Designed miniproteins, single chains, continued (2). Designs and how they scored, part 51

Each design is a single chain, and the fold is of that chain. pLDDT is the mean over its residues in the fold that is shown.

## One batch from the design tools (miniprotein)

Design m5865
Fold by ESMFold2-Fast:
Order: sequence, then C-alpha cells, then structure tokens
Structure m5865 (fold): chain A 69 residues (1-69)
Amino acid sequence: DAPPMTERQRTALKAANVLLEKAKSPEEQALASQLTAEAYRLNVTEEVLEMAKKGASLEEIKKFLEKVK
C-alpha cells in the first residue's frame, strides 16, 4: 500500500524511540518529538541518534540542533 520507508525515515524512527525512552514527563515527551522532527528537517537524524546512544541528554541534543540551524 504505502511506499517503503526510506533509510532517512527509518533512522528518524530509531532516533524518536531513543529520545522518547529518555522522556519521563509529558513536557519531555513533547520536547523529544520536537527534537526528532527538527533533526529530520535539518538532515542530522543520524548525528542525533548517535548522541542519544552515547547518553546525551535532551538538552544537549537541543543545543546541538540550535547550532546547526
């Protein structure tokens, strides 16, 4: 039915899952979703995923994205 998921979309889903696992509050869940969408738009989802896998906080990822845009 739908076209197959692209590599970029697959990486974005992995990043979303890792960031959402770090989020405990509704506010942090909203931030995680926002950061994932921003990373996808800026084409840095792979970098964000690697940062998250290394234990970077949502704040550190936000700061990285603020420097990229």
Scores: mean pLDDT 79

Design m5866
Fold by ESMFold2-Fast:
Structure m5866 (fold): chain A 77 residues (1-77)
Amino acid sequence: MSEIERLGALIMKFYEKGYISGDDITQFQQYVTDNQLNIIQQSQTMGQVFQQHNVPQSVINQQSQQFNLSQDIQDNL
């Protein structure tokens, strides 16, 4: 599984837990496509979405580790 696929799995997990909405995911996917964002830029963008929804950093860190995301990606979430 690629880093992009693992980040996508993390995003879907946060959606399933109710931290983000389907509209957040749709807007994120559109923004990624329109701007051709790399994995670090995708992480930064999703990190901003998590901040808007007041997702605790400890939860982000725990889930990022469970999905085996690199430290560079985790640091940008």
Scores: mean pLDDT 83

Design m5867
Fold by ESMFold2-Fast:
Parts: sequence; structure tokens; C-alpha cells
Structure m5867 (fold): chain A 56 residues (1-56)
Amino acid sequence: MKELVEEALKAIENKDFEKVAELARKHPDNPAIGRAARAYFEGKYDEAIKILKEAL
């Protein structure tokens, strides 16, 4: 599961919103990815990164 968090972190850092949305959709059972994606789409970019780093 750490590999998914790392991938989501890279997607957010690269501002690849399509990849972030894909990861959240395919992994609904991973709360860290879902919460980070939500923060990112709300414009809370730094909060999204913090959520993923705390899940590593």
C-alpha cells in the first residue's frame, strides 16, 4: 500500500489531477489517497501532500 501513497504523492507534486482522480477511484479502500485527493481538488495542495506523507 505504501507504493500507492508514493504514486499519489508524485501525481500531486506533478499536478497531474487525472492521475490523482484515477488513484482515488481505483482505491476507495485507501483513506489516505481519498482524503489527499479531496484536499487537492479543494485547492489545499500542501494539506494533500501532508496527508500522503503521514501515511508513508
Scores: mean pLDDT 77

Design m5868
Fold by ESMFold2-Fast:
Structure m5868 (fold): chain A 80 residues (1-80)
Amino acid sequence: GSAKKAIEALEKGDYRSAAIYTTAGVLRAIGDIIDAELRGEPVDEKTLKLLEKLQEAIRAMDNGDYEKAIKYLKEADKLE
């Protein structure tokens, strides 16, 4: 999953790849939300929690808090 690849990138000090993988995860979650709404189906709570954790990881990365970013990405990986 994107969260796992983002963690691996952060552990290697590849912050650009980590941001790209995390953003890919965000876009996938948004796509799932849009698909559910277009079908007239309720959005899965798990998908909403995944999006929240990925967005928190991006905010942590933007602040240079890579330990906090890894924590949120590990939580996101459990939801993928």
Scores: mean pLDDT 88

Design m5869
Fold by ESMFold2-Fast:
Structure m5869 (fold): chain A 52 residues (1-52)
Amino acid sequence: SVGEAVAIQLLAGTGLISPEEAAERLSTLPRDLAEETRRILEKNGIKLPPLP
């Protein structure tokens, strides 16, 4: 959901979860939301591993 995508952005952006945890959580989202959220995080300097 969009709410989950926003939560992942906030948690990863504030350092409350690792980039690895953020990538794992993104794998539970619909592909389009996961790709958009990943792009936003990378634009903000958060380097994510590949989705599992």
Scores: mean pLDDT 77

Design m5870
Fold by ESMFold2-Fast:
Parts: structure tokens; C-alpha cells; sequence
Structure m5870 (fold): chain A 73 residues (1-73)
């Protein structure tokens, strides 16, 4: 289903973000913790809105933006 596809994409993206954030925090980048905190907030929001496909799409888009910002650090 569309919901299951969105949840799988969110899971994969969260795993990627966790690795990127851990690497950047280890390197001492002060912006990485802020982006990590935002990613955690979005993950909690996804859990709270698990049946809302439109909300999950918004959250996925926001997580993709965080990944783009982390890759620039």
C-alpha cells in the first residue's frame, strides 16, 4: 500500500540520517546535533500520524531536506 511504501522509505531515510549525524557529531560539527534533533522530532510526528498519508508525505519531504543539509556539512 502507499502507506507501507511511505513507512519503508521513512525507515530507510532515518537509518541513513542516523549514520550521517553520528559521523558529523564524531567530527565535532556543532550544526549536526541541531539537524539530528529536528530529524527525531519528525520521526515522532510520523509515529503520531501513522495513518495520515498526506502527513507522512510531508514528513518524508522534510527528512529528505535534512539529509541534503547534512551532506553539505
Amino acid sequence: SEREELLERIKKLVAELSELIAELVRKGDPRAPELGEEAVRLLREAAANIDDIEKLKEILKKLEKIKEELKKL
Scores: mean pLDDT 82

Design m5871
Fold by ESMFold2-Fast:
Structure m5871 (fold): chain A 81 residues (1-81)
Amino acid sequence: SGAKEAEELLEEARKLIEEARELLAKGTREDILAAIQKLVEAGGLLETASTLPGADEEEVKKLREEYEKLRAEVLAAAQAL
C-alpha cells in the first residue's frame, strides 16, 4: 500500500539524514561533500514519500524540518571550504 511504501521511504530518508549528520560532525572536505550527497538522496525520498496516499503527515513534517535544518548547516560548512 502507499502508506507502507511511504513509511519505508521515510525510514530510509531518516537513515540518510543521520549519516549526513555524522559526516558533518567529522568536518573534513570529503565528509562534507559526502553529507551533501546523502542529503540530496534523502530530499528525493522525502519528496516521493510526501506524494504517496496514506503518508504520515506529521512524520513527513518532522523529518522535513530536520532535513532542512541539517541542509542549511551542511551548505554553510561547504561554503567555508
Scores: mean pLDDT 88

Design m5873
Fold by ESMFold2-Fast:
Structure m5873 (fold): chain A 88 residues (1-88)
Amino acid sequence: MEEFERELNRAVAELVAAMLSVVSDKPGRQLIEAVLRAETPEEARQLAASIPGVTDEASEHAARAKQAILEGNAEEAYRHLVRAIDLA
């Protein structure tokens, strides 16, 4: 049930994005979009790194968040996404 697992992980990421959108500044919002839009962890890192003001450490956490989403680890994805936004 790969499609169900992907949709479940995406729903968790979208929930996190929706929750953070209330308090997210522009870099935080763009980081969430980069993680959700990327197809691979490397793409997530590159997209995050292209955002003005985002640090290398923040872009690495964006890549780790994407990896966790792809692995079905919602808790780790949330942790890395929050850390990426905090570091931006």
Scores: mean pLDDT 72

Design m5874
Fold by ESMFold2-Fast:
Structure m5874 (fold): chain A 118 residues (1-118)
Amino acid sequence: MIKEGLEKLVERLRDIAARVQELAREASGINPKAAGHLARAVTLLQQAADLLEEAIKASPEEMRKLGEQAVTLLEQAVAHLDEAAAEASKYNPELGERIRALRDEVRKTLEEFKKLLE
């Protein structure tokens, strides 16, 4: 049950990371600072997904530890998405809203993940 939940979260995080990477590419010619925050969020989302893939193979104790590390990375990814949205909104409000939508998807994924760790 928990392993199947983690597999779905990994797939979702990788999908979100791909969409954030597309926005980073779009933003790179318009707002390099927002693009930088988006690129950092991509890296953090990918690292969190990698930790969750390791957690699937791990003992329950190691799964919990890897999960707590993934939570920290996801919280950092949310912070970078918030910074990217704030920066983008100064010049392109529509881009800012698109980034906020992805941030909300990361937050929802994080909340679902926290419930699996209980």
Scores: mean pLDDT 86

Design m5875
Fold by ESMFold2-Fast:
Structure m5875 (fold): chain A 52 residues (1-52)
Amino acid sequence: DLQKYLDQANGYLEQRAYVAAAQMYIEASKVPGLSEEEKKKLLEKAKELLSK
């Protein structure tokens, strides 16, 4: 489940679709079983893409 969102985010990044990629990172951060550090990293990536 997590890997699916990461793969989709990578596909969007290849197309420079930064908002769509950020949404995939936000969805990835909601996946059960993630550590707080992993959630933070995913949300920080999304924030950086949205500021593009």
Scores: mean pLDDT 80

Design m5877
Fold by ESMFold2-Fast:
Structure m5877 (fold): chain A 72 residues (1-72)
Amino acid sequence: ELTIDEQEEIRQKLVEADKKLKEKGHLEAAGYVREALEALWNGDIEKAIEYLKKALEIEPDEKVKEVLEKLE
């Protein structure tokens, strides 16, 4: 159901979340965000959802939460 514009928005938000989490020293949460980006690149939305949930369990991030809600 994701349009190209929605996919671009999702990627941008996750890239920004990774950068922000790394700047704050939340390296494990940032790692899961990067794994989610790789899963999305491979078209594996369910795996991406799993990694985003793991990232949120470690460190709550608004952009990660918004992306997870968009992916359902």
Scores: mean pLDDT 83

Design m5878
Fold by ESMFold2-Fast:
Structure m5878 (fold): chain A 94 residues (1-94)
Amino acid sequence: SSLLEEIDRIVEEFKKAKTLGEMVEKTFDLLELAQQLIDENASPEELEHAIKALEEVREEIEKKEDPKNPTTQFLLDALEAAIERLRKELERRK
């Protein structure tokens, strides 16, 4: 899937991000691609791939950024909401 290739690319770019602003941008790009997978009725395997990608990005933020920063907390909340949405879609399609 070209969407999965784009997700993987953005995850790698996220890991190389030097500023919180870059992390914000990459996170929203990933959230948009995750929503596109839902809208395009992606396979269970593709939804699982997206869940793992978002979980990996969440772990990177938790390791590198101060959780007391409101921007950091906002990103973590947004990622958790997206992961839950993908998991619900996965349950419906399995």
Scores: mean pLDDT 86

Design m5879
Fold by ESMFold2-Fast:
Structure m5879 (fold): chain A 56 residues (1-56)
Amino acid sequence: PAWYHGGVPIPAAAARLAATGTPGAFLAVDSETTPGALVVLYLDADGLIRATTLTR
């Protein structure tokens, strides 16, 4: 899926998301620290990157 970026490091994924400049844009990467988990990054309405870890 276009929103899944695999093993891209979180800082690189956050930079890509910030470069879109689009509030509500999101992507997911594999967690490096939690096996089997995904990290979802989201650009909020204030232009800030937020991250949430999903274990499934």
Scores: mean pLDDT 75

Design m5880
Fold by ESMFold2-Fast:
Structure m5880 (fold): chain A 74 residues (1-74)
Amino acid sequence: SMMEEAERLREEARELEKEGLEALRQGDTVKASELFRKAAELLEEAGRAAGEMSENERLAIDFLRQAADIAASS
């Protein structure tokens, strides 16, 4: 179902966020930027699959995009 697909995409995005934070901790800003961008893309896809997006998810997408931009500029 679309709801199950949306939850799967959210879970994958959370895993990429953890990988991005670990990459950032290791000083790999290029990898961190790529992972944060991919996590944001998956959350956007989850919102489309569900046909809705919570305020917290919108904020998470914004924070991930900002984190990716900061990492890329480091």
Scores: mean pLDDT 86

Design m5882
Fold by ESMFold2-Fast:
Structure m5882 (fold): chain A 110 residues (1-110)
Amino acid sequence: MNELKREWTILMFQMLAVMTGIELQTRILEESTDPEVIEKAIRDAENEKRVAEEVLERMEELIKKLKELAEKTGDPEIKKFLEEAEETKKKLEEKLKELIERLEEAIKKV
């Protein structure tokens, strides 16, 4: 359990970092008129999107492991962690979707 909680915490921080990166690149695209800066921001944003997808996949894998442990052990603590992890992933997916939509709108305006 402690290992899975540590892994989940690391994934949450990685997702927050990537989301911050997407928001930063979006702001650069909205505010900059420099073609070189814009081109770099588009490339950096595409990289952040790939990392976000990888982090979500790793979160899903961890949730699958938690489901297996909950079924095998019947431990209420594992079940609670699973429910919290599923809720957190859902909220992160919704926030990421909003950030990506804003990013795509910013790219279209360039």
Scores: mean pLDDT 88

Design m5883
Fold by ESMFold2-Fast:
Structure m5883 (fold): chain A 73 residues (1-73)
Amino acid sequence: MKELRERLLEAIGRLLAAIGDVLDAELALKKAREAGDEEAIREAERRLEEARRELEEARKEFEEVVKEVEEAE
């Protein structure tokens, strides 16, 4: 079951990285809005959309690995 644990740790790592990307994008959007920079706002909104998609994928992968752990235990 080491392989399953390794996959779980990898999925957790990806999930944490994706959460970080969303937080960074949200912070960038907040700063852009405070500055009133329309180009920076559009770029930050685009990054946030991409980061949220990555988070959804990472969450889905994590759930799949968790189900495999539940089935193996």
Scores: mean pLDDT 82

Design m5884
Fold by ESMFold2-Fast:
Structure m5884 (fold): chain A 83 residues (1-83)
Amino acid sequence: SEALREEILEAGDRLIAALRAGGADTALGEAFRDAALSGRASLEEIRRLAQQVLDEALSKVSAGQFGEISEAIGRALDAYEAL
């Protein structure tokens, strides 16, 4: 679905912006977004990448920024699982 792909792109872009604003490395967020947009990654791979982003964020960003990051990841995962 184009709408689900657009949701992944929007959520991924919000994730990368939140990581950058929080002072975290964006590379894992970019890898997560790109894997999700490819539509070729397994659910296990996407969930693994999501967990790596959350672990990076937890070590670097404030609790408020972590909430924004986890929400963006959740939206992207929901959209990917619905593809």
Scores: mean pLDDT 84

Design m5885
Fold by ESMFold2-Fast:
Structure m5885 (fold): chain A 60 residues (1-60)
Amino acid sequence: SAEEIKREIALVEGEIGALELARIMAEKFGDEETVKRLEEEIRRLEEERERLRREYEEAL
């Protein structure tokens, strides 16, 4: 349902926010490997968010 997809989008956005904070912390501590991994995970979640947004529009 559209309502369920909307809820899933909110959860993904929350995960992106948490990972962006973790990336900033890793940058401050000079952990380049962790920064790279977090950037890749954030990108994957952003792609998932875009897919969910398309599904949400189709469910309306």
Scores: mean pLDDT 88

Design m5886
Fold by ESMFold2-Fast:
Structure m5886 (fold): chain A 80 residues (1-80)
Amino acid sequence: SLLERALELGREGQRLIDEEKYEEAGRLYDEAGRLYEEIGDYRMAAVSYFAAGESYRKAGKEEEAEEYFKRAEELAKKAA
């Protein structure tokens, strides 16, 4: 299911953060966020995009990080 895939991507993303593979983690969190949006879980989509932003920031990709933080903020408002 899409939910099972999103949950697995989140777990893999956290493992990659622990291994300091930040850019790779950001890509997985981005994919998880897209899947959560597809199933209508805007709260988890916001959490996933925020994690992508933090991952890209740790990778030194500040502009990419800011785009994800913006997207996370918009989805968090939609979830409220």
Scores: mean pLDDT 90

Design m5887
Fold by ESMFold2-Fast:
Structure m5887 (fold): chain A 58 residues (1-58)
Amino acid sequence: MSEEELERRARNAAKAIVGLYPEVPEEEALKAALEAVRENPEGSGAEILQRARKILGL
């Protein structure tokens, strides 16, 4: 996966998280999303979102 593609997918997941949980800081949501994408680069958007939420304790 390219760095641009990784960042794009992470940013999309982070936006979903802050939309659902506005109390979560954008930088924390992005860090969790980046970790989720790196752990499973071929994962679906739903899988990335679920993993990022688990990393954040949601």
Scores: mean pLDDT 79

Design m5888
Fold by ESMFold2-Fast:
Structure m5888 (fold): chain A 61 residues (1-61)
Amino acid sequence: EPPVVELKIPPEHQEALDEFGREARRLAEKVAAGEITWDQAFEELQRVADELLERIKKEEE
């Protein structure tokens, strides 16, 4: 379908999303404090996402 409805995520993967959300909030606070730039925060979030995805893939293997 052209529009993406809702992603259905297994409960065991929901914990990874929650962790990602905490990291996102922490990075946003660092940006607000002027400690890092939005570009740096985005790069860190991408890195965290990649690490979580790799962990999920390894679990499936």
Scores: mean pLDDT 71

Design m5889
Fold by ESMFold2-Fast:
Structure m5889 (fold): chain A 55 residues (1-55)
Amino acid sequence: SHMEELRREFERLSKKYDEELAKIEKSNMTEQEKIKKRVELGKKFAEEYERLLKR
């Protein structure tokens, strides 16, 4: 069903988000650079969630 496919896609996005956050936290960047990367990541995933809601 459409709802089951949406659930699976949200689960995939959630896992991808966690993996990308972990990469930022493990990186040798400064805290300010990590903050910038986390903000950009959040915007990217907000857009992907919005895209899923439209389909």
Scores: mean pLDDT 83

Design m5891
Fold by ESMFold2-Fast:
Structure m5891 (fold): chain A 87 residues (1-87)
Amino acid sequence: MAVEEARRALEEAVEGAIELAKALKEKDEEKGKEAAEKVLREAEELLERAEEAAREVAAEFGADVAEARRLIEEAARRAAEAAKELL
């Protein structure tokens, strides 16, 4: 199902970004903070553009815009919270 494919891709991307920032912080605290700040900025930008991003995802995967928006907002919020914990 197209929406489940989009959800999986978003979850994998968020988890990968968080794991990378965490690993970088353990080896190089400054680079880890820079990576976490980048994840936070990108997550906040995605939340601001959630409606637009949801329309693009819905069009690409043939999904409902409201459902796509909810998935994007949940993924972005999770990424932002995890990034803040690394700062």
Scores: mean pLDDT 75

Design m5892
Fold by ESMFold2-Fast:
Structure m5892 (fold): chain A 79 residues (1-79)
Amino acid sequence: DPLARAREEFDRLVQALDAGDIPTAIEEAKRLAEELRAVPDDSVEGANLFTAAALTLVGYVVEDPRFQPVLDAFMEAYR
């Protein structure tokens, strides 16, 4: 189930962000984006999870610009 995997990857992303582990956060963000792209386009839950992830990453970047590459990796992989 791509949505269940996307939720698990989002949890891993948040753990890496909280740890300040930028390289791990970048890889988790890419995995999250790939799983979200596998969720059907009409999924409300998928759209909500994308929005939550994007807003979370923006919040981390606002507090610490070192997280900018994580946001960039997420947005690039989701395209």
Scores: mean pLDDT 87

Design m5893
Fold by ESMFold2-Fast:
Structure m5893 (fold): chain A 54 residues (1-54)
Amino acid sequence: MNAEETALAIAKKLLEQGFSREQAENAARTVLLHFGYSEEEAEKLAREVVEKLG
């Protein structure tokens, strides 16, 4: 399981549980940082993940 798939899965789960998009984005960003992405890359990708989910 790669970082992007993990971030997507966590963001999707949080949105399904009724958490805000901002909370889901922050969780996805934290996961990406843990996998070794830079802060700027993690922010950009987390935002794209949440936007893709709607």
Scores: mean pLDDT 82

Design m5894
Fold by ESMFold2-Fast:
Structure m5894 (fold): chain A 60 residues (1-60)
Amino acid sequence: SGIEKMEEKVREAAKELGLDEETIEKLVESVREGKIESELADELLEVFELLEEKHEKEEE
């Protein structure tokens, strides 16, 4: 459950940032395969939230 929640959060955040699908899938795979430790995953989500807050729907 925890990894699946991380996977969804990372996918959504990266998609909101406008990353291409291949990059998003690589990030999701890294989380899913446990390459990203829980502590690093938490920091990554924090960074994604900051980036999402800044960029959001910036395309005008």
Scores: mean pLDDT 65

Design m5895
Fold by ESMFold2-Fast:
Structure m5895 (fold): chain A 62 residues (1-62)
Amino acid sequence: LVGELFEAVAPVPKTSEDELELRPGDRVEVLEVVDDEWVLARSLTTGEVGRVPLSALRRVAP
């Protein structure tokens, strides 16, 4: 997970300042696994860092 690229498969709204807003197709780099539902990731589109639900992401193939 850490260091891997993921793509948003669903819209992710920003509901707090520590969360990351994503649109479908946005790619992120996983920086840290927070728990079984959330990761800390960096948006490749905006460069912003925040928490993202794992359920909204899929792994980008090599």
Scores: mean pLDDT 78

Design m5896
Fold by ESMFold2-Fast:
Structure m5896 (fold): chain A 84 residues (1-84)
Amino acid sequence: MENLIKKIADKTAKALEELARAVERSPEEGDKLYPEAQKLANILKAADPEKGTEILNHLQAAREADSPEERAEHYRKAAEIAKK
């Protein structure tokens, strides 16, 4: 079970890092990758509610951000949480 949770956390971190890079290139690229990152974060929340909730809070803050740079920073912080 621990190996499965770690794999989900690792995938979530990678998806969030890719989402951060995508949104810095183009808002449309970010929008395309967002659903997969949100899906992985929700799966992780089922296994680790505290970690998953913190990640989802950063995803919400990113959606409310005015700039691609601020949005990318929230995704990077979420990725760091997923790696812990």
Scores: mean pLDDT 83

Design m5897
Fold by ESMFold2-Fast:
Structure m5897 (fold): chain A 72 residues (1-72)
Amino acid sequence: GSAKAARMLRGAATVAAAAGRDDAARELQNLSEQAAKGELTPAQAGERARAIGERAGLPMLLDAADGLLSFA
């Protein structure tokens, strides 16, 4: 994964936490760490971020996931 993908996921985690979705924020933080370690491609990160956004009901997380999938 790229540093940019990790930073986007960290930003999304901050937004999820601000919205009171602590579980989604934690999952996005873990995903950001995996992307930073190069364990995930942008496509894999985008797919997982989309699933988190769908479960959380946060449209902004779906937009972030679409951005990551577009980089694949």
Scores: mean pLDDT 75

Design m5898
Fold by ESMFold2-Fast:
Structure m5898 (fold): chain A 76 residues (1-76)
Amino acid sequence: ALSLEEIQALAKQALATAEVTLDEVLAQARKAGNEDFVKQAEELYATLKQLAAETDPAKIEQILAELREKSLKLEE
């Protein structure tokens, strides 16, 4: 099982990865004037920030799963 420290390290990696992905996606969406897509990306980032601040291991795992799903949908 993952320790709390390992889960927190994973959350930091997820933030870094999403920041890179969001930067690329947001640049294209803003150029196209697609505000709905920008809002979806901002919601994903807000969820990542919530994950970084969460202290309940069960909630951390749930939020991680939700982030993965949202990230995959955003790339479609």
Scores: mean pLDDT 69

Design m5899
Fold by ESMFold2-Fast:
Structure m5899 (fold): chain A 73 residues (1-73)
Amino acid sequence: MRELAEAAERAVAEAESLRPRSSDPAAIEEIIEHLRAAARAAEAGDLEEAEEHLRRALQLALEAREALAEALA
């Protein structure tokens, strides 16, 4: 439980470090919000909710990557 919450917090820190380099800080903020929600759910012992938020954060990250690739084309 605690290990999953700590992993999510580390992912938040990494996402925050990318914000100054992003052309879309709002997309990064949405990813961070879901990662923080996952950490909170994991600490509460709600693994199902934590997994759902992690999955959503991953989906948003992939969408942001695709949007960035399109903008650079």
Scores: mean pLDDT 71

Design m5900
Fold by ESMFold2-Fast:
Structure m5900 (fold): chain A 65 residues (1-65)
Amino acid sequence: SIEEKKEKAAKKVVEMDKAYADGKAEAAANKETSQEILKKTDEEATKKAEEINKLRKEIKEEEEK
């Protein structure tokens, strides 16, 4: 349902934001591995963002129907 998709999108946003913030903090604490940590953090956030975008598109299409 559209409500499920909205909940999923909201949950993904929260998870993405938390993972991104945690990754940034971890990178700041670990200067030697900061570049690798940031890269992995950004890749994970990007994957979550793509899922969020797909859900948002589905929601918009359902709203237009």
Scores: mean pLDDT 79

Design m5901
Fold by ESMFold2-Fast:
Structure m5901 (fold): chain A 92 residues (1-92)
Amino acid sequence: VDDAVQTLRDTVDRVVDLLNRSDSPSAKSLGRAIRDTGDRAIRRAQQGDFRQAQDDVGGARGLARLGLRSAGASDSVIDDVVSSLDSVRNSL
């Protein structure tokens, strides 16, 4: 669980950094939404609310995929991020 929370933090940080470097205002807005959703998932996991945390990670996954695509990220970067978030979700 602690390792899953750390992986979630690292993955969210990476995605937000990539989206903030984009010229797209929508990518920056998605970055904020991903940060908020990730923080909510961490709080829920820490409270033992693992089902809701899994749902939040799923939401962050969808937002990350859309945001990274809008920012022009490669399919390999998107796949790596999605795989990391799926691993976190399965570990909760």
Scores: mean pLDDT 84

